# Designed miniproteins, single chains, continued (3), part 13

Each design is a single chain, and the fold is of that chain. pLDDT is the mean over its residues in the fold that is shown.

## One batch from the design tools (miniprotein)

Design m8450
Fold by ESMFold2-Fast:
Parts: structure tokens; C-alpha cells; sequence
Structure m8450 (fold): chain A 91 residues (1-91)
């Protein structure tokens, strides 16, 4: 059975996140949630990420409860961390 709550933590450079998003989008409704989070993180666009993740989550039977993006510089590379929490919609 699907989990009633999902928590995603996605970490990478903008280039890695964009590449991973293309692959994730091919893996059904849950893959589209992950892809939306990855693309939002890669662009550092919290509001765009929120809207896209909310829509993808709704289509997969989930509601977005929390979303955040953190940017750090590590060894001269931009690293983005996206955190997403989802709750399953009632039947």
C-alpha cells in the first residue's frame, strides 16, 4: 500500500538536479512530484516549486504540507537541498 505520508530530501548541483528531473518525470505520478521538486530546487525558485509540486501531488493523490529549498556553497560548488512533505488525500 502507498504511505499515508511521504518525505523527500533531494540534494545536488543545479546540473545534477535537472538531469535527474528528466529521468524522474518518466516514472508516473510519484515521479512527476520528484521531478517538480528537483526542477524547483535547481532554479532556486521556492514559489514555482511549491506550485508545481502541489499540482503533481494532487494528481498522485497527495497534498503538499511543507516545502523548503536551501542553497550552500561546498568546495566551490552550489549545492541545493529541497525538502518536501506530503500527506495522502482521503479516498
Amino acid sequence: SLADRLELEIVGTPEELKRMAEEARRHGPLGRIVASAMEGAANGDLEGMRKRVEEAARQAGYRLTEVEIERKLVDGKEIYTARVRLERLPP
Scores: mean pLDDT 83

Design m8451
Fold by ESMFold2-Fast:
Structure m8451 (fold): chain A 63 residues (1-63)
Amino acid sequence: EREKEILEVNREIGETLRRIGDALDEIFKAVKEGKYDEAIRIAEETFGKESAELLKRWIEEKK
């Protein structure tokens, strides 16, 4: 049924967005606390190596 498919997709999107939001919050907190290695690790696990490298570069520039 179309309605059930839409609800299932919306649920998956909601769960994915919530997970992304939680990861971003944890990365932001780690950076704010000076735990850069932890922030980079979370970024790599959640978004991949390219995103972790971008975060690392941003942190190095902020020094």
Scores: mean pLDDT 75

Design m8452
Fold by ESMFold2-Fast:
Structure m8452 (fold): chain A 72 residues (1-72)
Amino acid sequence: MTKEELLAKIQELMDRITELLKSGQITGKEANEIVKLINKALEALRRGDLETAQKYVDEAEKKLNEIEKKRK
């Protein structure tokens, strides 16, 4: 995945978190856990470490999906 693709994915995840917070489907605590992973991904991207950035983006997406599933 390119840096541009990872940045686009991070924006998508942040938009999803905002939507879930507005709808009350996610708590601030759960949102903070995912935001920490996104911040680690952004830090890795700043260093040019695309592999580490992708790992944190994937982990953040997995946690978001788990939160969405438990509110079905």
Scores: mean pLDDT 82

Design m8453
Fold by ESMFold2-Fast:
Structure m8453 (fold): chain A 67 residues (1-67)
Amino acid sequence: MLEEVRELLQKGADEGKLNEGVRKAIELMDKYIEEKKLSPEERRRLVVQLTAEVLLAIGDLIDKELA
């Protein structure tokens, strides 16, 4: 799941469509939560991880621009 999220975010960033990548990552996360019947604690951890991946993708874009 997180590997797929990273791939979606990277593809979105590379295509200049990071917003679309984030949207697809959120949809993938929601589907995973629903399918696996995750607890509230597990959902919170997943949201934190997704947020971290989004911030890392944004950071990578900023780093490329500032290099």
Scores: mean pLDDT 76

Design m8454
Fold by ESMFold2-Fast:
Parts: sequence; structure tokens; C-alpha cells
Structure m8454 (fold): chain A 74 residues (1-74)
Amino acid sequence: SRKEELEKEIDEGVKLIVEAVSNTVAKILVERGEVSEEEAELLKELEIERLTGKIEGLPEEEIERRLEEIRKKF
């Protein structure tokens, strides 16, 4: 239905915005000397995964598991 198509387009658009904003914030924090490039990359990956997981309707337990895997990578 059109409602389901619109909801999917909105979710996809929000995910794109989340990624763009998170990338921008990470760059600003590094430029200000508030975090290292490695710390900014970790914070960016965590925020993108957390927000996209919520947009996809994943349970909190699954989101936290994915965040833990990202933390272990750093």
C-alpha cells in the first residue's frame, strides 16, 4: 500500500540523515581537538548502529549486542 511505501521511504531517508549527521559531528569533534580520529570513528559507528537499529525496530537487546561488537573492534 502507499502508506507502507511512504513509511519505508521515510525510514530510508532518516537512516541517510543519521549517517550524514553522525559523520559531520565526528569531523567537528576531531577538528576541535575534543576527540582523536579513532575515538570519533568509534562514536560515529556506535551512534549510526544505535539509531538505525531503532529505525529498523530491532529489540534493545539486539541493538546492545551489535554495539558491543563495535566496541570490541576498537
Scores: mean pLDDT 79

Design m8455
Fold by ESMFold2-Fast:
Structure m8455 (fold): chain A 95 residues (1-95)
Amino acid sequence: SEEGREYLREGQEYLRQSIEYTSRRDYQSSYAYSQRSYDYFKKAYEYGEATPLEVLSAGYDLLSSRYASEGDLESSRRYTSRSVGYRLRQIGDEI
C-alpha cells in the first residue's frame, strides 16, 4: 500500500538519523530517533511493506541506542552488531 510504503520511508529516514547521532555521540537523540524508526518499521510491517529482518534490525538499533543513552557502551556495541547483521542480511536477500 502507498501508506505502508510511506511508513517504510519514514522508518528508514529515522534509522539514518539515529545512526548519525550515534556517530556524533549524541546518544539521547540517537535513542529518540531509533524509537521513531522502530515504530514506523512496525507500521510498515503491518501494511506488508517491511520484512521481519528490517523490523528486527530497527529493534536491535533501538536496544543499542537505549543502552548507549544509559552509559552501557558494551551492551550497545553488542546490539549494534546484531542490528547491522540483520540489515546486511536484508540487503543480501534483495540481491
Scores: mean pLDDT 86

Design m8456
Fold by ESMFold2-Fast:
Structure m8456 (fold): chain A 75 residues (1-75)
Amino acid sequence: SRVERLVEQTVEEMKGKSPDEMVKLAKDLIDELRDAPVAELYQAMGVIIKKMKELGAPTSYLSDIALYLQKVIEE
């Protein structure tokens, strides 16, 4: 699916990036998927957050993404 391709592309782009760059990529993906079904957006972001954690992103950065996702869903 388009969602799966965008998630895979974002995961590859995150490799070798700083936590700040990973957060920007994750937020860009949330914005791109804004009009997707909420369930697909949650599944996509679950994959992204797991990958960021594996790449060593601090918990505060993961929380920033979770809060941004919640804001987008509530709008």
Scores: mean pLDDT 83

Design m8457
Fold by ESMFold2-Fast:
Structure m8457 (fold): chain A 95 residues (1-95)
Amino acid sequence: SARAEAEEAIERALEILKEQAKELNREDLLEEIDRLKELPPEEQLVKALSLILRLDELGADKEKLKEAVELLIEAARLLKDEVLEGVAELVLAVI
């Protein structure tokens, strides 16, 4: 189903963010990312985009952050959420 594919794309994006948090030695961000897994997909997507902006400011790998955003854009499309797709595209443009 489209929702299951969206959940898989979000999970893959969160794994990329978790790797970046580990490389930055930020245990607080690892805990925050793990807590996101308890939320509905739409809320996971919004909070993951916010985390990407924070990780960019902290000097995370821009190529890896762009991969994560592209997965979140795919997830928003699968969820048919045009607003979240637009927000994700904007995040991709500023990192």
Scores: mean pLDDT 90

Design m8458
Fold by ESMFold2-Fast:
Structure m8458 (fold): chain A 64 residues (1-64)
Amino acid sequence: SAADIEAAAREISERTGVSFREARGAVLLVTQGFSAATAAALLGRESGLSPEQVAEAERILRTL
């Protein structure tokens, strides 16, 4: 639901430092059928995340 999307996006934003908007985009990709790995990799590429930050985003996205 919208609340689950917002919660995941907020956690990714807080843990990686990306904006809530960018994190929410990654969450929405997973809801559209993209893998957590693909969504996290795209977020990392767009936002300049380290491999550790990409792995953290992927971990959170896998909980959806």
Scores: mean pLDDT 88

Design m8459
Fold by ESMFold2-Fast:
Structure m8459 (fold): chain A 55 residues (1-55)
Amino acid sequence: DPELEEAGRRAAEALNKGPVTPEAVQHAVEGSRAYQAGDKEAALEHFRRVVELAK
């Protein structure tokens, strides 16, 4: 899924580029779990939150 792939990639880049909060890490974990469960909407929302929190 190209949208999900892009969102996950952006989340990973955000975590790698700067200091991260426990909240950002938690959203990354929950996003990965949702992705593995096939819940695209939940995964996209969590990955978006990671990017927002890491900025």
Scores: mean pLDDT 78

Design m8460
Fold by ESMFold2-Fast:
Structure m8460 (fold): chain A 60 residues (1-60)
Amino acid sequence: MGIKAKAIEDYEAKTEEELTLKKGDIVEILEVIDDEYVKVKNLKTGKIGKVPKKYLEEVE
């Protein structure tokens, strides 16, 4: 199982590759793309996409 993170604020997808998040959504980090973006699965919706790392806080 990958690392889980929580959306710390709302984020709206800018492209088809990005994922919209609502504050409090729990995501699974699947892949680190670069220094700004991670690929995640939203556990609430089941959708996969990239989001900026700064909108996520890792959950222990």
Scores: mean pLDDT 81

Design m8461
Fold by ESMFold2-Fast:
Structure m8461 (fold): chain A 57 residues (1-57)
Amino acid sequence: EKLQKAAIKGTKKALESENPTAELAKKYAEEELKKEGVEGKVEASDYGNPSVKVTAA
């Protein structure tokens, strides 16, 4: 699904940064959603590793 792919891409970009955070992963996931022309809700979590979950709006 496009939503899940955006979450995965956003998380990867954040993890490759010098200071990976859940907030950064959320930002990148939202950018991927905009590129695909899809609206979705992005939920960030930071329990050890930054991750995001994207659901349909």
Scores: mean pLDDT 70

Design m8462
Fold by ESMFold2-Fast:
Parts: C-alpha cells; sequence; structure tokens
Structure m8462 (fold): chain A 60 residues (1-60)
C-alpha cells in the first residue's frame, strides 16, 4: 500500500537527481513491500523503476 508507493516516489526523486544507486535500493525495497501486500501492479512499477536505475548506474 502506502509504504511501497512512498518508496517508489522517493526512488523517482532519486532518479531525477542522478542518485541511481539510491534509487535502485529504494525501488528494490518498494518491490519487497508491495510483494508482501500482493499489490502486483505496484511490484511491476517498482521493478521497472529499479531496472531503469540499474541501467543508468551501469551506463556511467
Amino acid sequence: GEEARELIKKGEEAMKQGRYVEAYNLFLEAQKIALKDKDYELVREANLGGAEALKKWLAK
């Protein structure tokens, strides 16, 4: 629920600021919490954000 969504929001802000490793960890935590809540749409959002953060982190 709310906790996972707040972590996604923090991950998105970290992405905007170029803090890709922090963003990755925030999205990973959001995914774990969303999975416990069985909120599969939020799991997908967190996984997509984490993948983008990892891609940008590895590209530098």
Scores: mean pLDDT 84

Design m8463
Fold by ESMFold2-Fast:
Formats: structure tokens, C-alpha cells, sequence
Structure m8463 (fold): chain A 77 residues (1-77)
């Protein structure tokens, strides 16, 4: 999975999708789904981007990393 594939499912907010998804993606590539979930929680506090970006990031995790990884991210979120 590439970062470009991971962000393809996110809201198209110019470079914002990369800004939000990159740290989550890097943690998932390093097999750290719990830390990825904590990062998603931090991102959810952004009042402009949080709700739509969080939902799309969780959907992309499930699609590209699988249900088990998505569950661990969601539990840590």
C-alpha cells in the first residue's frame, strides 16, 4: 500500500488529505496500529477537518490494512 492509495479515499481538501493521513499511514506501515489510533484521536480534535477526515481515514485503514488492524486503530481512537 502506498500513501497515495491510502489518501485516495479521503476528502479531497488539496494537500490536507496528506497532512492528516501521512502520520497515521507511517504508524500503520511500522505495525503500530494502537499509536495510529491515538494519532487519529488527535486529528479528530481539529474543528474544521476532524469528523469527515476521521471517518475516511478509518475506512481507508480497513480497506488497505484489513479488519484486524482497523479494529485495533478504532479501539485506540
Amino acid sequence: VTLDEFVAGLPNLLDTSYYLAKPVFELLKNNEPEKAGEKVKELSKDPILGDNAVSSILDSVKKHFGDEVAKKVEEAY
Scores: mean pLDDT 71

Design m8464
Fold by ESMFold2-Fast:
Structure m8464 (fold): chain A 68 residues (1-68)
Amino acid sequence: HHHHPVFDPRRLSPLDLEVAELLAEGLSYEEIAKRLNISVGTVKRRVKRIMEVTGAKSEEELKALLLG
């Protein structure tokens, strides 16, 4: 018997959580990429993963969820 919660922290790496925090702070993908020393493409893929885990349908919805 197995349940998948809406928010599963096991599916999010420390990098995913850092990206989520910076996105919630209002940073652009370019600023997040610079801050974490990764590519913008990597940031975009991480944001998509975070959206899948949280159930957000758009980046704007994800940002609203992260802000409360």
Scores: mean pLDDT 74

Design m8465
Fold by ESMFold2-Fast:
Formats: sequence, structure tokens, C-alpha cells
Structure m8465 (fold): chain A 87 residues (1-87)
Amino acid sequence: DAETRARILASLAPEDHPLARAIMDSLLRYLAGTVTAADRQALADAFRALAERARTEHGDEEAAELLERVAELAEAGDLEGMLELFA
């Protein structure tokens, strides 16, 4: 879990930092209760983009699968499920 997250962050550094930051900003808005349906879709799209990079650029299928699951939960508005996958 934490190991998979660490691999994702290492694989994204340094060029993909803006995408990781966008995800974090979206999660903070979600926690603040200010999220719209468009914000949830944008968050899901960002996680799917990271999943594609993990799979195609870094060969990390486990990270890709985790990120795709997070994207599905983001679209469903399941914040608790999303946060559990990052724990």
C-alpha cells in the first residue's frame, strides 16, 4: 500500500509533479466539501492518466490497477474508499 504509493510517486518524479499536485488539490477540495461533479470527473481522469503512465512508461501493473480503482471510486463519490486505497 504505502510501498505502491512510493513507487508511483518515484515514477512520477520530477516531470509529473503537476499531475500529482492536481490530484492532491482535488482531494483537499473534496475533504472541504466544495467538490462538484466536474471536480470528481477531473480527479478520476487524472488518476486514469497516472494509471496509464504507470503501466506504459514504468511497467507497474500493480500501481496502474490501484490508480484505476481510485478513479472509479472518485467518479462514484466514494471518498472513504479512495482514501483507504492511499493508506
Scores: mean pLDDT 68

Design m8466
Fold by ESMFold2-Fast:
Structure m8466 (fold): chain A 79 residues (1-79)
Amino acid sequence: APSPNPFTTEVNIPVTGPATITIYDEKGKEVLKIVIKDDNDLNYKDGKVVIPASALPEGTYTYKVIQDGKVVDTGTLKV
């Protein structure tokens, strides 16, 4: 599960291996897309995707983790 949530500094989303993480606002609009290709990606640390609170205005969001064209994880984020 994403932690901490709500977040004011950053949130960590657990992801194993290559994935695309897409974040949507309360209206369902895509506001952020993160592509993880390997463990050296700047937004990837210790099996988790790190998203800074500065990347998103205050609000409630949904996320999807996509691997091999399939949704493998979904949830909510609150900034």
Scores: mean pLDDT 71

Design m8467
Fold by ESMFold2-Fast:
Structure m8467 (fold): chain A 73 residues (1-73)
Amino acid sequence: AMSPEARAHFEEGWTAYRMGDLETAREHFTRAIEADPTMASAWYYLGEVLAELGDEEEAKEYFERSKENETAS
């Protein structure tokens, strides 16, 4: 089950991402993973935001974290 705090930040980040507000999306997805580090989707979309902002090295690490959380038991 998702933390209510993590879910709220993820939903706000997703709304900002759809609107093209990459800085707001980054802040909210970051807070989502701080509240629930196992939320693979938050790691994934934070990676996409960072790639669009030009932080390709950091984005790569976040995509790896997303994949780890999708396959972790």
Scores: mean pLDDT 81

Design m8468
Fold by ESMFold2-Fast:
Structure m8468 (fold): chain A 67 residues (1-67)
Amino acid sequence: SAEAEAAYEKGLEYYKQGKYEEAIKEFERAIDLDPTYAEAYRNLAKAYEKLKKLGLAAAYYRASQEL
């Protein structure tokens, strides 16, 4: 949906700025709006990696592969 894409793009913007907590919030919003949004799951995993939350990162990478 357009709303999921907009949330995803906001997440990418925050991620590029190093605002990983804000990026996570927007990627989670994109997933809430479109649970099949594999790219949002991958970038959520990357943001968790930047915060060194490796277990969460692994879980979201796995989720993206199961879509």
Scores: mean pLDDT 88

Design m8469
Fold by ESMFold2-Fast:
Structure m8469 (fold): chain A 83 residues (1-83)
Amino acid sequence: MKEPSPELLARVDELEARLRKLQAEVDKGYKEGKISKEEHRELTILLTAASLYLAGARFTGDEEVLEQAEKLIEEVENKIKKA
């Protein structure tokens, strides 16, 4: 396994911050009635998956795993904009 570079860890930190912001937006949207219970569950599952990929990227230094996390974060951002 390759060790994470400082550059990769900086990108993980950025995506972790973005993930925390999105979780707060999803929770707020649900509380305000903009997001249904089912949508909240779906979005939370996607964010949980992204969190696991970020943990994997931080542990392994795998750029592909980091890209999967970023893709999931973008999917949630796109879905919440339409809620």
Scores: mean pLDDT 82

Design m8470
Fold by ESMFold2-Fast:
Order: structure tokens, then sequence, then C-alpha cells
Structure m8470 (fold): chain A 85 residues (1-85)
């Protein structure tokens, strides 16, 4: 979380993309198909934020939005675990 947010603040797109890919790989190797879909959806959203940064968006604003995206992802994963027991 903090590493990805810091990478976005610093416009370190290579590190941000690496962290997104690492998260997707973790999901594909360790999680259920439903949880993998959540990771894929949020990876797409985070990549959209990287493109906004490249287009000149404020890094602090994008970092705050990335934190919200992460919090929503964690909430969805928690709901899936509760529903599936």
Amino acid sequence: MDELIEALRNKDFETAEKLIEEGLKYAQENLTPTEIKVYEAFAKELRSLIEELKAGADPEEVAQRARIVFDIKEAFLLIIKVVEK
C-alpha cells in the first residue's frame, strides 16, 4: 500500500506498475476466481491513475485516490470472505 502510494507521489511509474503486477500474480497464485476478478478490476483502476499522472494530474490528489481505491478493494475482499465463509 504505502510503497504504491509513494511511487505514485514520486511519478515512479515503473515501480507502481511492478507493484500492481506483483499483486495480480499473488492473486492468481493464492486466491479464488472471485477474488482474482476483484484484483483485476482494481489493477485496471490503478493503471488508469498512472495514465492520469502521465497526463499531468496532481500527484498528491492521485495518491489520495489510490488510497481510496485500495481501501475499497480490501472491503470487497472482506465481503467475499464473509459471504463464502
Scores: mean pLDDT 81

Design m8471
Fold by ESMFold2-Fast:
Structure m8471 (fold): chain A 55 residues (1-55)
Amino acid sequence: MEELEKKLKEIGEKLGKINRDNAVKQATEMAKKAEEVSEKGAELYRKAIENLKKQ
């Protein structure tokens, strides 16, 4: 596997539903992409990440 992107994508997909730590990781990447489209969308994801870390 020459592209790091392939590993991160596969890991993110599997980890997304295991526990809160993995959910935060996935949400962080989603927030980054949401920033490209809408700052409000990214803000919602960032707040969700903070809630996950505190729970």
Scores: mean pLDDT 66

Design m8472
Fold by ESMFold2-Fast:
Structure m8472 (fold): chain A 60 residues (1-60)
Amino acid sequence: GPLAEEALRLAREAAGLHARGEYERAAKMFDQAADLLREAGDEEGAERVRRGARTVRSQV
């Protein structure tokens, strides 16, 4: 659905930011993606993305 599609787009953008060393922006976008996945009912996807955000935050 639209929420899950937007969340995956944000997660992809966040991964690109992380790869470029933009950790603060990447972590914030991963948080936004996780919130949208949770709203879409994809709790597994949300938890995976939240773990990504925590990993990125450990670098800022």
Scores: mean pLDDT 83

Design m8473
Fold by ESMFold2-Fast:
Parts: sequence; structure tokens; C-alpha cells
Structure m8473 (fold): chain A 79 residues (1-79)
Amino acid sequence: SLRDIVIRALAQQGLDRAALEEALAGVTDPYEMIRRAAIVATKQGKLNRASLTSIGLALGLDLDTIEEAIAAGEKEGSK
């Protein structure tokens, strides 16, 4: 699935696979995949905007949508 591809890519980049699997559980919306991935990355101190942008583009999202999803996830992950 698209979710499994996203989890694999981010885990390969050093994010915790278990945290990604929990955060993205049942998620089918590409925006929510990027937002939740950004939460996990922010909490782990490993937010890579370029990597999340590349993944978002691969999921069919435009740059403005990806930027909004990353910003929302970073804000939530910083709490």
C-alpha cells in the first residue's frame, strides 16, 4: 500500500518504524500520511522537510499542500 511505502522510506531514513506504524494506522489520505509522519519526525528530532516533500510529491500532492501538512505536523509534534 502507499502507507507501507511511506513507512518503509521514512524508517530507512532513521525514523522509528513502530512509531510510524502506530501514527499512520488506518490512514489512507496522503495529506494525513505526511502530517502524521511530520509529527513522528518532529518528536524524534529528525524532521527532514526535503524527504517529506519528495514523498508527498510521489503521493500526488502539490507543494503548497505538502508545506501545510508538514507545518501542521511540526506544530503538533512540538507539544
Scores: mean pLDDT 88

Design m8474
Fold by ESMFold2-Fast:
Structure m8474 (fold): chain A 68 residues (1-68)
Amino acid sequence: MSKKLQEAIELLEKAAERDPRVREILEKAIEYAKKQDLEKAIALAELVRDNPAVREEVLRAIELLKSL
């Protein structure tokens, strides 16, 4: 696994732990990222990008996934 993909997954996992309300969506995003379906992973992460509790981690993860 690339370092960028691993970092993105770790950020999404951290975000999922921080807010249980977005956990299911972020867990699906992580699953798609692990399958290298980056388009679906990004689309799911984008759905929660405006949540203030997880915004920093989610935006950084999206940036990393888009750079792959």
Scores: mean pLDDT 85

Design m8475
Fold by ESMFold2-Fast:
Structure m8475 (fold): chain A 81 residues (1-81)
Amino acid sequence: MVEVTVEVEFADPAAVAPAVEAMFEAAKEAGALSVEGTRLTERSAVFRATFESEEKARRGAEKFEEAARAAGASRVRVEIE
């Protein structure tokens, strides 16, 4: 199994909760086996999702980044392991 970690930061604290929801939906659509979200600060959060293959993990990472950017993320960092 392959794990994807996404760290996001927002200028607007009100954007965090909608972004979290959008990222959970993006992970489900990408076929994630598990998804965890943790709010680190008023303006930042970390997502971890597990996928069955590197191909699905890469696709999931792309959808996560897209969802975060669409929600107004000022910074997005993606890591695949």
Scores: mean pLDDT 79

Design m8476
Fold by ESMFold2-Fast:
Structure m8476 (fold): chain A 65 residues (1-65)
Amino acid sequence: SEEELLRELAELKERVEAGELSEEELRQLLARVRGLIPLAREAGHERVAAALEELAAWLEEYLAK
């Protein structure tokens, strides 16, 4: 469900912000997240799409892009 996906994304964001991933892993995650945004919108999962966009923005700022 969308609710389940949002919970998983919140957990992922917490782990990312806690510094559990390397810079290379964060770059790979950013690429994946960017690819998932249009798919989430196509599926009508607007809340998931918004959460993914927020995560992408945080990753871009952190990676200085």
Scores: mean pLDDT 81

Design m8477
Fold by ESMFold2-Fast:
Structure m8477 (fold): chain A 56 residues (1-56)
Amino acid sequence: SLEEKGRLWYEAEDALRNRDVERLREIASKFEKMGDKETADRLRRQAEALEKLRKS
């Protein structure tokens, strides 16, 4: 539903602010299950970028 999608977007923004890589991947999987693969892929790419920064 649109309400569920909006809640996931809020959770994704929160995870991005906190640089929570694991949470971003969980949220990406939820977007994928809802049929939004493009958003899921973007969140996974963002999670990878944050993980690389942690290794630097």
Scores: mean pLDDT 81

Design m8478
Fold by ESMFold2-Fast:
Structure m8478 (fold): chain A 60 residues (1-60)
Amino acid sequence: NAEAFAKSVATLLKRELLRQGVPEEEAERMAQEVYDATLKAGGDPLAASRAVREAVERAR
């Protein structure tokens, strides 16, 4: 379902951001933003991919 998928995407993104040295508080905020965006899109994988890309670009 959309919620489970959104949670999985957010969890993986947070782990990758932390691995890249992004501060935990910032990584949590970005993961939450991607979670919310994915849920609003009904679990659309393309919307999730776009949100992840935007979050990663902002972290640089």
Scores: mean pLDDT 82

Design m8479
Fold by ESMFold2-Fast:
Structure m8479 (fold): chain A 80 residues (1-80)
Amino acid sequence: RKVVTIRLRRGADGSLEVVFEETGAVHRTLTAAILHAGAIMAESMKKTGVAPDFRFGDGTVATSLLELAEHLQAAEAAAA
């Protein structure tokens, strides 16, 4: 399976930033990050018939957009 690496970091203002390491894309909202992940999944499914897994820096793996959204929401809550 293809793996997409997600790195979570804090911006200079302390806000959560979601980094897609393979593309270098940085998202400052969960909605934008989830939409980008959804686009990656749609293209992968269209071309290969297989969804990628999303891997975080802590070793956690999300195998669906729902699991990805749950992890990102938990990270945002921990940031508050």
Scores: mean pLDDT 79

Design m8480
Fold by ESMFold2-Fast:
Structure m8480 (fold): chain A 87 residues (1-87)
Amino acid sequence: PTPEELRANAIADLEAALELAREEGAPQEAIDALERAIEAARAGDLEAAIEAARRGALLLIRSEMDPTKATGAALLLVAAVVDLERA
């Protein structure tokens, strides 16, 4: 994959994770972290995007959100982080 394809895939996974987090009533702090990750990834700030995505994943898995949905969203965020680190 090209760096552009990796960033596009990461943004898609971040957006899917954000949609799932919003749908399932994740804490606002987690939603804010995911929004920051998407903004940073779109701006090409890969380090900020990775940091925000990692924070978002931890906030989701430690939240009172449904555990199955939290792990699903966290896996999307892990996939996004891997793609951003390769980009």
Scores: mean pLDDT 88

Design m8481
Fold by ESMFold2-Fast:
Structure m8481 (fold): chain A 89 residues (1-89)
Amino acid sequence: MPFRPLTPEEAAAVKAAREAARALKENKDKFSVSRYTAAMLLIVGAITSIERGDLEAARNDLEAAIELTKDNPEAVKALEEALEHIERA
């Protein structure tokens, strides 16, 4: 359970970040193990930061995840959607 209630924009950002994680899992064979693991840890870190209200840390983790996944358009799109929601929060 989240540490505090999420705003609608924070909840949407978490949903988009989870969709990015799903897209990465479906395309795991297209990544090195280390790059996949790093991207997944950044996405989990971003979700945790959103739940704690640290939107700056969440933005930094999402931007880093985009750089690691730039060859996966579905993951990049979901991560960019998460960033848009963070900017509106």
Scores: mean pLDDT 80

Design m8482
Fold by ESMFold2-Fast:
Structure m8482 (fold): chain A 107 residues (1-107)
Amino acid sequence: MKGSLEEALKEARELLRSIARLMVEKLGLTPEEIAENLGSTAESRGFIAAAELLRIAENSKTEEEFLEKMQKLYSGAAENGPEEWALETFTEEEVREIFEEVLKELK
């Protein structure tokens, strides 16, 4: 089961890189613009969601624990919507740092 979780982590990391690449290269967004517009665009929300997915996966010991944590997080967000969940999950500074780290991996 550890191997399956490690595979999920690799996929989540690649998804995060793919979204970052799309946002910079195709949409022309900067880390500053993403941080300043936290939760206000579909692209920034998608990036934050992918980052949180990776964070939950990294802090989970089993696939079952990962899925349970994801279900609880999404259930909690249902009351206020995905935008409020994203804004509550990360600060603008944290989003900028995560985005800059991912961009370094793309170079």
Scores: mean pLDDT 64

Design m8483
Fold by ESMFold2-Fast:
Formats: sequence, structure tokens, C-alpha cells
Structure m8483 (fold): chain A 100 residues (1-100)
Amino acid sequence: ELEELVKEAVEELRKKEEERIAALIESSEWMARAHRLAVEEGLSPLQQQELLLSLESLIRLGRAGLPEAEIEEMIRSDARHFGLSEEAERELLRLVREAV
């Protein structure tokens, strides 16, 4: 009973987050470019969402003063995790630098 309510709440939060990301893609050039890159690299819709959420978090941390070298290593870690090409990794590094 409680497990059913938790599952419904998690699914609703996931849908709202997907809608928020879609709106950000429409209103943010860096997010639109990152989303296009994720699609071109063959990521699933779930992996696309996970990558965009990670990048959004890294940009916020960069704006809050996290060193560029640490952000770059986190982006390289994401590229390895999602199996991105070296070209895609370089493009993500450029996008995040421009957005911070």
C-alpha cells in the first residue's frame, strides 16, 4: 500500500523533471546543444535525461566556485560512464565552460 504510493510519487516526480528539462532545452542554448549531442551519440531517453541533469548540476557548482579542473574531470567521468566519443567529450567540455 505505502509502496504503491511511493512508486506513484516517484513516477510523478520523474515526469515533472522530464518536463522541466524539455522546457530548459527550449530556453537554453547550451542545454539544446548538449541534448542534440546525447541524441547523436545514441543515448537512450533516460540516459539523455541523466546526462543533462549531471551537466546542469556541474554548471551550478562551477558558478558557485568549484574549480574548472574538478568540473572537467567530472565531465570526463560522465563521458566514460555514458560511452561517449572523444569528440562528444570535447564538445561537452566546451559547452560547460561557456555556460559557467
Scores: mean pLDDT 80

Design m8484
Fold by ESMFold2-Fast:
Structure m8484 (fold): chain A 56 residues (1-56)
Amino acid sequence: APTAESTLLVKLDEKEIEEGRKMSEAEAIKMLRDNPRDPRVRSMASVSLQEYNAKR
């Protein structure tokens, strides 16, 4: 398991998952644009996008 110090995704807390779930697709994209290298932001955006995909 090649877990480097700079990970792309991190484990989120329940609070962060809730924030990601409430986040709209546009807000998630904006956060990624502002913080493209932040693994926490990337993880939260993934939660938001996964919710969007589940709704379809």
Scores: mean pLDDT 65

Design m8485
Fold by ESMFold2-Fast:
Structure m8485 (fold): chain A 93 residues (1-93)
Amino acid sequence: SSTANREEKIEELKKLAVDALERVMEEKGVPEEEKKELVKLIREAIESLAKKYPDDLEKLEEELSKLMTEVLEEVYKGRLEKAKKILEEAAKK
């Protein structure tokens, strides 16, 4: 069904985003507590985006791609506080 397909797609997007974030955090030696916080924040941001675009998966994927690009760049540059602020802002409705 379309509803089941949407929920499955959102969970797949969460997994891909978390996997990408964890890869960069591991490569940059981010501490475990910071990793847990950033993973929680990215999941919350994706849930917020899913609620903002309930009938538009294409727009959800576009906005998530932009968010991931910004967050991964900040994490890669060691700017964890900026990455957190970007994610916290994305999680606000």
Scores: mean pLDDT 83

Design m8486
Fold by ESMFold2-Fast:
Structure m8486 (fold): chain A 118 residues (1-118)
Amino acid sequence: SEKEEIEKRNPPLSEEEKKFAEEVARYLTEGPDITVGDETDSVEDFRKEDPEELSEFVKKAILGEDVESLFPELVKKFPALVKFIKEKIRPVVDELSEGNKERLALEIGELVKKLLEE
């Protein structure tokens, strides 16, 4: 299991990391529309996506994986979300979780999935 391998290699999340994960997940599922430059994505449209696919997309985007190749339809549909994760979320993850990025990204993804399934 990818989750079990990530949990083996990474320490438990700090309270600051847990709070950040909750804030990011809520922002992406309940927050205002995401605007980066002249591009805007509706949070209401994120709620129409498959929760498993969108959560994996968010997790892999935070980790700097090639989401353009892995999720080409989601990248085309949500260009502001891609830029927001790259420019606003990923730098904070790098600062808070230098040695724990995979576990924080997993937690954010799992919380996004949970909130979308409700």
Scores: mean pLDDT 82

